Designed miniproteins, single chains, continued (3). Designs and how they scored, part 65

Each design is a single chain, and the fold is of that chain. pLDDT is the mean over its residues in the fold that is shown.

## One batch from the design tools (miniprotein)

Design m10391
Fold by ESMFold2-Fast:
Structure m10391 (fold): chain A 96 residues (1-96)
Amino acid sequence: MKAEEYARKAEEAVDDPKKAGEYAALAGSYAAREKTAEGAEAAARAARAATEAAKNQKGSSGDVASAVGGAIAAIGGAISAALAGDKEAEEAARRA
């Protein structure tokens, strides 16, 4: 339950592509486990931060690859969490 914490860390690390990528991957992993709308939003923010870090490019090509990988992982986590939100809406409709 740390997707928001790691999203914030990714946003703070936009000048360090490697760190932004690492934090984005963690935000995505936690969002996938939490399966909440808040987790999905946090993972999406982390993906944006890692993408921005890759664009700002002060590191090696390896650091940029790490940022891109982290962004992809965060997007995956956001999708997984968003799908859990659809299940909540489905369950609410089933009880209506």
Scores: mean pLDDT 72

Design m10392
Fold by ESMFold2-Fast:
Structure m10392 (fold): chain A 71 residues (1-71)
Amino acid sequence: VSRQQLADKAQQSLISSGVDESFAQQTKQDIENSKDAQEILKVAEEYSKKSPKDLQNVILGIGKAVAKLFE
């Protein structure tokens, strides 16, 4: 699985889960521009904290899954 495919799937998963299009698009860009798994996790944690409680677990879960694939 390529980095671009992971970014695309993360964006689509977030949109399908009800996350705002702007957050999903920014998450895709952050995954594409992240240097390592730790940076991806940090981005996901920051987005999770700023999101409604119902979406926090979804955002963090997607971030962790993507970061694990970078290992």
Scores: mean pLDDT 73

Design m10393
Fold by ESMFold2-Fast:
Structure m10393 (fold): chain A 74 residues (1-74)
Amino acid sequence: SMADYLAAVEAHLRNLIADQNFSPEEVALVERTLEALRAAMAAAEAAGWSRDEVNQRLTQLVSALQAELAKLRA
C-alpha cells in the first residue's frame, strides 16, 4: 500500500539519521521532510491520487531534501 511505502521511506530516513550522526540542522531538515511526506500521503488519499502522482511528489520531496543537505555540507 502507499502507507506501507511511506513507512519504508520514513524508516530509511530515520536509519540515515542514526547511521550518519546528523547535525541538529540535518535532523530538523529530515523531520520536516517526513512531515511533508505524511501530509502528501494524506492529500493523496483525500484527492484519490494515482501511484504515479504519489511517486512524483515523493521524488520532489526527496530531491529537495538532498539539495538542502548539500547546502548544509557546503
Scores: mean pLDDT 76

Design m10394
Fold by ESMFold2-Fast:
Structure m10394 (fold): chain A 80 residues (1-80)
Amino acid sequence: MKVVLELDEYSSLELELPEVVTGEELEKALIEKGVPEEIAKVLSEYIEEKLGPEATAKEIEEFVKNNKEEIREYLGKNIN
């Protein structure tokens, strides 16, 4: 399923995800699109913590869109 992750005001990624997405599947998709491995891991773990292990691709897309500032703050605290 094709989704767009709006990571911040200037950055968006188009990902091909299954309809139900695990944290590992999200991490892999982010890495395949050129996101650094450390960022992909921390971001996917954060999303799984907030949405649970059975989030849909659309729930992930909407969560990222609606929580850009919180995601940025979390990444800034957990990544060098």
Scores: mean pLDDT 79

Design m10395
Fold by ESMFold2-Fast:
Structure m10395 (fold): chain A 56 residues (1-56)
Amino acid sequence: MTPEQQALRAEADELTRRIAAEEARLAEDPNDEEARRRLLEAAVRLLDVAVKIATA
């Protein structure tokens, strides 16, 4: 596995953890617009990283 692929997998793991944290926050406060925005941004980035891993 290339260093680039290792970096992408590490980023995917970090994004997955961040998504879980923001989901937990939204479960406690559904009106947290900042948490919702961060969740969407992390989800979009995770999709981008997943595509790069699949096409690398």
Scores: mean pLDDT 82

Design m10396
Fold by ESMFold2-Fast:
Structure m10396 (fold): chain A 73 residues (1-73)
Amino acid sequence: GSVSEEEFEREVLRALAEIYHAIANLDYKKGDLEGAIESYEKARELYEQAGDTVGAEEARSKIEELKKEIEKR
């Protein structure tokens, strides 16, 4: 294979970020906006560590959206 240990670590971090992103979506569906934000923030950090700028930007956009929803309540 052509994958270094550093590339493998990035793939693991990205997979963990995707798991936290899924947890955040479930928290949101349950009405737990604060929990959803916390999980999206964790996903964003993991995406950034993995070098997944697209995943990090999507998580950031969700955080901004949910913060605006809380402000309107």
Scores: mean pLDDT 84

Design m10397
Fold by ESMFold2-Fast:
Structure m10397 (fold): chain A 67 residues (1-67)
Amino acid sequence: SSQLQTQRQVYQGLRTGSDQALSHLQDQARRHPDLRPSYQRAGDQVSQGRRQFTDLYNQYQQQLNDL
């Protein structure tokens, strides 16, 4: 149970960190238009990771609810 709670918290943190990273990348793309394609590619990778973190968070949350 404590391990499931820890994993849920880790993925919640990774989701929050992904949101912050996406905001930062969007700001950088606005300030540096010449580098925008690179920031967009980085943003796509972060968005993909965020989706996986959300799925894992939900899986651990369900396991905790089933206890």
Scores: mean pLDDT 85

Design m10398
Fold by ESMFold2-Fast:
Structure m10398 (fold): chain A 82 residues (1-82)
Amino acid sequence: SARENLEKALEYLKKAEEALLAGDRKTAAQYLSQARDYAEKAGDKEAAEYAEKALEHLQAGDYISALRYIAKARKRVEEALK
């Protein structure tokens, strides 16, 4: 269901944030890719776009912007789950 896919997206966004804060860039990128895919499956284009932007910034080595977009993606998913 869309709700289950959003719950998975949120779980992976939280794991991506934790991995990135721990300095594990590779694991954070994997979790962001999963979060984007689950947000897309849920039909939440805005959450998916924020997760994709987080992944792009992470791959560019911009960890601060990556964290900012993770926070935006999380806020969108949390709002959709209300």
Scores: mean pLDDT 91

Design m10399
Fold by ESMFold2-Fast:
Structure m10399 (fold): chain A 60 residues (1-60)
Amino acid sequence: MEEDLERARQIGRAFGRAHPDMTEEEARKAMRAALKALGLPVTDELIDAGVEGYREGRAA
């Protein structure tokens, strides 16, 4: 789980760098799709971790 949370955050950071103009709702949808595509668990915890990563990546 811990490794999956960090992976989700890293995916989110990549989205934040590439697409800084996403709304939080769009970022959540993008994270859900990415988790599904990568075969990671589609859970609220991983989506939330990815959205946190998105905010970090957008700010970088």
Scores: mean pLDDT 81

Design m10400
Fold by ESMFold2-Fast:
Structure m10400 (fold): chain A 74 residues (1-74)
Amino acid sequence: SNAEKERARAVYEAAAAIILTGLDLEGKISPEEARKLFEEVRKKLDEAYQNATSLEEFVEKAREIIDEAIKKAE
C-alpha cells in the first residue's frame, strides 16, 4: 500500500541521515559533503517513491540510492 511505501521512505531517509551524520562525526567526510549527499538521497528517494509501483521495488531502489551515497563519501 502507499502507506507502507511512505513508512519505508521515512525509514530509509532516517537511515541515510544517521549513516551520513556518523561519517561526518568520524571525520570521514565534511559536514558540507554530508549535507549535500543527504539532499541528493532525499531527492532520489522522493523520485523512487513516486515511480515505484510496489513496496519491494521502492526498497530495492532505496538501498541502491543509499549505497551510491556511501560510495561517494569514500
Scores: mean pLDDT 85

Design m10401
Fold by ESMFold2-Fast:
Structure m10401 (fold): chain A 55 residues (1-55)
Amino acid sequence: SLDELVEKANELIRKLYESGREELAKQFAEEVQKAVDEKDYERLKSIIERLEKLL
C-alpha cells in the first residue's frame, strides 16, 4: 500500500540522517512528499530502491 511504501522510505531516510547525510536525507524527504501528493507508487518504489543502494 501507499502507507507501507511511505513508512519504508521514512525509515531509510532516518538512517541517512543518522549516518550524517542530513542534506541528502532532506532531499529524499522532499521527493517522497511530492510522490505522496501525486500518489505516484512507481516514484516511491524508485526512491526506496535508491535509498537502499545508499545504505
Scores: mean pLDDT 84

Design m10402
Fold by ESMFold2-Fast:
Structure m10402 (fold): chain A 95 residues (1-95)
Amino acid sequence: MDMSPKDAEAMNLFNEGVINYEEGKYKEAIRNFEKALSLLPENDPFRAIAYTNLGKSLYKLGKYKEAVTYFQKALALDPNNEEARENLAKAQKSL
């Protein structure tokens, strides 16, 4: 693995967040994704994936306006992120 120790820790936190999301533990998933983002460089492309999963978790909690903000952040970093684009449209319809 050619990752720095902090990048590896961010990936482990992200994966824990995904597991918590799949188990319906959306608040715990949010905490894991926020911690992962705190360890990634400001302009790391992987932040787009983390923002998308943060938005999905917020959407599951009914926090649609906050979810929209994170999907927009994901698309600002990766305009071709189809999952973020589709979830953004879904969250906007829920407002």
Scores: mean pLDDT 86

Design m10403
Fold by ESMFold2-Fast:
Structure m10403 (fold): chain A 94 residues (1-94)
Amino acid sequence: MVIIQISPRNLSASVGDIATVNVHVSDTDYPDAQFRVDARLLQDGQSQSGLIRGGQILSFRFLVRQRGNYTILVRARNLLSGESSFSYAHLNVY
């Protein structure tokens, strides 16, 4: 089972700031597997991807352009099993 942890899960920022989330991915069946991780700021369309080994941390940075409530969607795919999982962080922009 692919497990995604995002820190922080709730962010607040003002317009012009850079919002940073740290992503940790693990699989209970494949602790040392390599994962493809994609992070998207859904309402803005910003997207970043990377490769990470299980137990490592990957940071994603988004430029905050407009006031509003945003969702950061993180998807991880285990490259050995092909299993994917999703997790969310919430960004409030004031």
Scores: mean pLDDT 85

Design m10404
Fold by ESMFold2-Fast:
Structure m10404 (fold): chain A 77 residues (1-77)
Amino acid sequence: MEKALEYLEKAIEAAKAGNTDEAIEYLRKALQAAVEEGAPEDVLRYIQEAIKALKAGNTDEAIEYAEKARKGLLEHE
């Protein structure tokens, strides 16, 4: 339980610290956990968009998408 949320938090912290590769790794783990936990499709899409943004060097955009995914998980129930 809550593994996707934990990985999203770690991804956001890594992205803020400029650790792009680490942030991408945590986002991938968050995506896998979110699928296993049955997260809404919007949450899965936000995590995917955050990964794409980081790969493109758009760190601020990636953090925004990761925060939207985090909020979606917190509001899921």
Scores: mean pLDDT 83

Design m10405
Fold by ESMFold2-Fast:
Structure m10405 (fold): chain A 66 residues (1-66)
Amino acid sequence: SLEELLEYARKLSELTGVPLEILEKHAEYFYETRVVPGGNPITQAIALLATGGSLEDAVAYLKKHL
């Protein structure tokens, strides 16, 4: 759901320091399209969580590509 993706955005923001508004835009984009554009690391981290990946792995992925 969109609410679940926005909650993932909030958790990623808290753990990585990426601004919440940026993560929320990527979460909304993924909700509407189900696409990770050009391997975008923010959208990919959200997609990892949406498909059953761990929060730890998503945070590590995002930090590696910040």
Scores: mean pLDDT 81

Design m10406
Fold by ESMFold2-Fast:
Structure m10406 (fold): chain A 68 residues (1-68)
Amino acid sequence: MLSDEERKKAMGELLELAKKAYEAYKQGNYKEATKLAEEALRLAEEKKMPEQVIEDARRLLEEYASAA
């Protein structure tokens, strides 16, 4: 079971990766956006985040990958 501090840190890292992926996507760098989205999904799965968070990360990855 993750401590509140560990969960807060993991969420912060995940949001930062998602932000960087979105910025890359806005710049037309779809390969970089896809890599960052894959890293965010992997982090969410490794940290056993709530299913909704994992699902949102997966949908974001699918969206960016289909644009690449």
Scores: mean pLDDT 79

Design m10407
Fold by ESMFold2-Fast:
Structure m10407 (fold): chain A 106 residues (1-106)
Amino acid sequence: RRERYLEQARAMLEAAGVKDPELAEIVADIHLRLEERGVDYAIGYLSPKEIVIIVDELDPETQAFLEKAEAKLRELGYLVVRLPKDTGSTEAIEAAVAAQRAAEAA
């Protein structure tokens, strides 16, 4: 299963012109962990440098894992936004990403 997520992550990143093996590994690990825990989630890319994670309520161990994964993504220069599962509109997603971008630019 991890190899499948890793291949999918690499293929999506290549299509976006991004060759970052560390990003692919982190994204694959997120998919594996959240699926193992039976958590409903989605990972999207608003741009090659902007990652959106939409996820339901997490147990403390999974929450700690995801916080560490998000920190690693930010270290690699990615903007990472986590949104609750009830965030169903593209406008709300775009607004959250714009707000995070403004906060990181300050």
Scores: mean pLDDT 74

Design m10408
Fold by ESMFold2-Fast:
Structure m10408 (fold): chain A 56 residues (1-56)
Amino acid sequence: SFKELAEELERIGDKSGARYFKALEENKDKYPESVLKALEEGGRITLELLRRRRAA
């Protein structure tokens, strides 16, 4: 979920990403479900890449 993505991004220090996904969670009723799914998937990919970069 966007809330989980925001919490994980905040934990790894991406404050702007965390804020972005918190805003999406608060406003998810304003967007089509297909758009929300695409944004959540993009967020998961970004989080994984950031975690890998931090570990390397």
Scores: mean pLDDT 77

Design m10409
Fold by ESMFold2-Fast:
Structure m10409 (fold): chain A 62 residues (1-62)
Amino acid sequence: MEEEKKKLQVQIERYRKLADRYDEKAKFAESLGNKEVADSYRKIAETLRKKAEELEKKLQEL
């Protein structure tokens, strides 16, 4: 159980950090007036955060 919990925690952290990077990319694209690219990056960040939430649910069930 502990090994599985640790594995899930690492994956959750990776998805959250990756989502944060895409949020930063989105803000930069938006600052350049590229709304379409910014929207795409925000959508990717949202998807990554949802993956982290799914893993958090699995962690809570362990």
Scores: mean pLDDT 84

Design m10410
Fold by ESMFold2-Fast:
Structure m10410 (fold): chain A 71 residues (1-71)
Amino acid sequence: EKEELKKEILKIIGEIIRIIGDIFELEKKLKEAEKKGDKEKVEKIKKEIEELKKKLEELKKKLDELSEKLK
């Protein structure tokens, strides 16, 4: 039972790392768009970053729940 929980935790950690990478890439694109004064692209990228941050918070909450069960 605890071994299966550990596997689920590792899977969620992997997904968190991927989303963090995606956010980092989008933040680089955001800085480029801001330098160019492209307001439309800036707003679009900001929205994508916010959606990924919400997903990241959901995964962190799931990770906390699973970590508590592991204790």
Scores: mean pLDDT 83

Design m10411
Fold by ESMFold2-Fast:
Structure m10411 (fold): chain A 108 residues (1-108)
Amino acid sequence: ADPATGPVELESDDPELKEQLKIFAEKARERPLTAEDVQRLLEEHKENLTPEFKALLQALADRMAAEPVAVVVLDIKETDGKLIITLDFYPSREEAEAALRARRAAEA
């Protein structure tokens, strides 16, 4: 029993990385991201990504490629100049979309 299924937190106090994380979070709020979506972001923006953000996206893409999952942004917080983004993983896009709808309903 090894549940590698906890939420993942991404944090940064670097202004450039914070801006890139905000763009990522905004896109992920619109819909769940798949491994293909993350790889496309890496490829389309590889010249504009900070090395740190590129490494984070690559690690995320590698994890998602090992197991077919979709990523949902659960929360975005800014504390003490750090941007903290909480991600969760779902085994399918449909389950991730259902989780997003449930979250939006709970916030209403």
Scores: mean pLDDT 68

Design m10412
Fold by ESMFold2-Fast:
Structure m10412 (fold): chain A 64 residues (1-64)
Amino acid sequence: MSKELEELLKEVAEAKDKREYNEKLGRAVAYRVREEGLDPSAPEFPARVAALKARLEEEIEKLK
């Protein structure tokens, strides 16, 4: 995992409220989507993003 992604996930884990959590989680998801090279025009893109978000949320829970 990249150092930048690790820092983003740590910031999400340290979020003080739901708004901050969602904002920082959105940044981490966007970073990982770009890193994975996912095509936003692909019909499976929403499903892949949902699976990736779930995986990142599992990693965030491990950091708490």
Scores: mean pLDDT 78

Design m10413
Fold by ESMFold2-Fast:
Structure m10413 (fold): chain A 73 residues (1-73)
Amino acid sequence: KVEELLEAIRAGDEERAERLAAEIARELGIKPSGADRLEQIRAVAKQLVERLGLPPHDAYRAARAFIAAVERE
């Protein structure tokens, strides 16, 4: 799933990336926390680096997809 999320992000498939991010967020129990969108993105990116070992640039791109998926609910 994480590999598929990174593939979708690299391909620019925003819809697929958001869908996969929502699934991974539910599986890992990742919830955005912070007063604003940038703070929430940073917090999620940090968790992705620490828990999944993602490179920082991929972690930030994935974090944006996570926040977008949460906002769509």
Scores: mean pLDDT 74

Design m10414
Fold by ESMFold2-Fast:
Structure m10414 (fold): chain A 105 residues (1-105)
Amino acid sequence: AEAAAVAEQLRAALAAGKKRIGILRAPAPAAEDAAVWDALRAVVEEVDPDLELTLVQLDPAAPAALREATYAQIREMRERAAAGELVLIEYGDPAQLAAGLEAAA
């Protein structure tokens, strides 16, 4: 379901000539299905092998140093998207992402 929506957004970005795309997956308690993530990777690989693609998964169970690095990467990707340097596709529960960013100490 979500993987199909991401594939459509990827195709639209490619049709617009975009080659720099970031995909951010926020954890969703009811949708922490590894199969969904595996399907997303398969769809991404099918879209365009020349695509500059960055996949970022927010893992609240990761060690603090890795969580801090992930939050820094998320902020950087959002800033680059705001500047028009890449297309950022976010999916999953935005409330979980916000809570995770606030809890990062």
Scores: mean pLDDT 65

Design m10415
Fold by ESMFold2-Fast:
Structure m10415 (fold): chain A 70 residues (1-70)
Amino acid sequence: MLSPEETRERLLEVRELLEEGKAEEALELLREVLSRVENEALRRSIEYLIKLIEEGKVEEAIELLKKTLG
């Protein structure tokens, strides 16, 4: 299981990848995080981020990450 601190660090990396236009790398990282997270609310948030990126809504995914990470 990922700690809250490790999860935050991975999500910061996802945001940086998306801001650099590396959507496929961001998706791979999000899928890895999802496989290691047991918290249901956080899993749903990650699944929603994956859906946004897969639908090409990268700007919406970045905004959601900014709100989540502060």
Scores: mean pLDDT 82

Design m10416
Fold by ESMFold2-Fast:
Structure m10416 (fold): chain A 60 residues (1-60)
Amino acid sequence: AREEALEAIKAGDSNKAMKLLNKLYEAQDIEGIREVRDEAIKVGDENTAIAAELMLRRLE
């Protein structure tokens, strides 16, 4: 899930990235969500970055 989410973000597939981000959230993979957030910020995917940040605030 983590590697697939990062690849989706790099490919600009925000819909796939969001679906995989939800799977990381269900698994409580805090580090995976952080990596997805950081990659989303780097590529300018604001929607995925905001979603990941909100998920981290709920889990931490």
Scores: mean pLDDT 80

Design m10417
Fold by ESMFold2-Fast:
Structure m10417 (fold): chain A 70 residues (1-70)
Amino acid sequence: SAEQEAEAQKAIETIRKKAEEYRKLGKYEEAKVLEEGAKRMEELRKAKDWEGFKETAYELNVKITELEAK
């Protein structure tokens, strides 16, 4: 649906913005992981694999939460 597409695009943008923040902090390895994750999310969105998209988004958000808790 249009709502799923819009929500998915916002989720991808959120991960990409976090990757840029980590690059500015000199955390290049973490930034690369998030950039690769965002690419995977975009591929899953284009394939309309919403289950795979949700799993990937969940994993990336858990990783961000762990990094921000330190």
Scores: mean pLDDT 84

Design m10418
Fold by ESMFold2-Fast:
Structure m10418 (fold): chain A 118 residues (1-118)
Amino acid sequence: SHMIEEMIKVLEELIKVAEKIKKESTDPSVQRLVDDLIYKLEEIIEKLKKGEIPSEQQLLATAALARAVATLSPKEEAEKILELMRRLLAIARELGASPATLARLEALIADVEAYLAA
């Protein structure tokens, strides 16, 4: 599926941004959040490669970690995470995620937008 291939690419780009944040951070708490984010992203990628769709709970938990990492990151990296979260929302919508899940993803995106506007 084209949407599955796009989702894998978005998640792989999120891993690259997260790895850069970890390398540039001196804060052990940020490094731990990044490790948690990378772990969840890798789990979803492996499921997608096996033809399995991640649960909406897994998507939301991963997006919440991405929001947490973004709001503790320099604005340049936070902007990249925001763009990738917006692409993930578009993919989730095309894959038929529930209105409740889409609304929660939009709220997490709004938190990153608020951080960048500060």
Scores: mean pLDDT 91

Design m10420
Fold by ESMFold2-Fast:
Structure m10420 (fold): chain A 65 residues (1-65)
Amino acid sequence: MEIDKEELARLARELNKKAEEALKKGDLKKATRLAVAALLAAGVAEDEELIERARKILEKIDEAE
């Protein structure tokens, strides 16, 4: 099985961006789904910056109620 880490990193960036926008709109369910997907994609891509960004988004979601 071939895992394209660069494509997963691109996906993680887009998912993080969409998660932040969903959070700004107050769509906590959508923000959570996108941030979790970003965390998984970033984890497989082994991109620590993208992993940390997704984690910070999830922390903000927890604070937003």
Scores: mean pLDDT 82

Design m10421
Fold by ESMFold2-Fast:
Structure m10421 (fold): chain A 62 residues (1-62)
Amino acid sequence: SSDEIEEEVNKLTAEVVEHLENGDYEKAAEKIKQIIKLAREAGSEEGARAAEEALEEVEKKI
């Protein structure tokens, strides 16, 4: 289960990078929101906080 969550987070992170490179900040924000949910499900408060910080920065670009 934890390995599956880690794989999913890595995939979503790659998609965030791709959207940011394309200037698709709204799509990047949606993927970051998914990462936040997965981090919380995994009990990673640090991971959730880091993703929330990234979301705030991305939303400033919208």
Scores: mean pLDDT 83

Design m10422
Fold by ESMFold2-Fast:
Structure m10422 (fold): chain A 63 residues (1-63)
Amino acid sequence: ADELVQKAAEAMQRGDYETAIEYAKEALKKDPNNKAARMVLITAYEKAGKLDEAEKLREQAKK
């Protein structure tokens, strides 16, 4: 279920990027192939200024 991805997206809408990162990480931990969770996590890292972490995830998503 995409409940964790939805919670991460809601945290993003509030500007709570740290909480969004935590929910998106948990979603990926449960389903490593969840594209929505990965995209939210990449965006949350970018918004939090964690550009290196965002780039690493984007590279992993291409493979």
Scores: mean pLDDT 79

Design m10423
Fold by ESMFold2-Fast:
Structure m10423 (fold): chain A 59 residues (1-59)
Amino acid sequence: TLTARERQVLTLIALGYSQEEIGRALSISPSTVSRHTRRIMERLGLRDREQLARAAREL
């Protein structure tokens, strides 16, 4: 199960936002966005950002 913050990050990834754009939208640093992205990949069993972007668009 994803947290509310992880779900927000995933939604913005699905919409094609960059790490910097997501950071601005959520008022967090790009490195924090990267950390959330990694956690989402771990929770969903995905190996890379390419797989995550595809999965995000299917949700």
Scores: mean pLDDT 80

Design m10424
Fold by ESMFold2-Fast:
Structure m10424 (fold): chain A 66 residues (1-66)
Amino acid sequence: SEAELARILAEIAIKEIEEVLATDKSLSPEQRAELRRLKEELEAATTAEEMLRAVDRTSAFLQELK
């Protein structure tokens, strides 16, 4: 279902944020704060729509870090 897929994608996004925060030594304090905020948004999401929106925002931000 869409809800199940959204939950899985949100969990993957949280894991990816945690890995980036643990391994990327080049991140600014502002970038670290934004990653923490995105993680909180993913954890707070209660609907499939909210989860997918948070996943999209996380993906966009992580792409900008390249």
Scores: mean pLDDT 88

Design m10425
Fold by ESMFold2-Fast:
Structure m10425 (fold): chain A 65 residues (1-65)
Amino acid sequence: MMSKEEIEELVKKAEEGGKLTPEEAKKLDETAQTEEGNNFLSELLSKSKDPIKAADRIAEALSEV
């Protein structure tokens, strides 16, 4: 599992419109598939200034590879 700090950094990067690398996107996807990672991502997104925008950007980055 990715560290909590890495997950926070990737969420912030996606929120700011930054491009995720394929490796970062894969690790984030793998983390989201775990119970702990999914719970932590949901909590981070709920605390984000624009949770919907952040989630959409992450999903877009994952679909582009």
Scores: mean pLDDT 72

Design m10426
Fold by ESMFold2-Fast:
Structure m10426 (fold): chain A 64 residues (1-64)
Amino acid sequence: SEEARRARAQAALARRAAETADEVAEMWKESEPSIDPDLSRKMVQGAEEVRARFTARARALEAA
């Protein structure tokens, strides 16, 4: 059904969003702290929170 396909597509997108957030966090840790360390720390925290949310959502959709 289209509903099942949509659920799988959403799970895949959530997984990619979590991976992208993790990559963004690594980028800020590695290079961007040289520009503004405080902003960099906040961006890392934000990205890690986004990663956690999308990982949880992907897992829920995959389990359904």
Scores: mean pLDDT 81

Design m10427
Fold by ESMFold2-Fast:
Structure m10427 (fold): chain A 60 residues (1-60)
Amino acid sequence: DAKDAENRARIQRALQEIVREGRVDTATVGEIARRAGVSKGTLYRHIPDPRGVIRDLRLS
């Protein structure tokens, strides 16, 4: 759905911003959700382990 695609795009943009800012080690689940403009529930529906994704981005 368009809404799910928009939420995924917002979440991906938020993660990319955190990586660009060098804040992968300090970013919380709540901060990711806030930056993306979604609830933590919506974030977890798209990414079950947001902190794991951030750790993986740091290693890349």
Scores: mean pLDDT 77

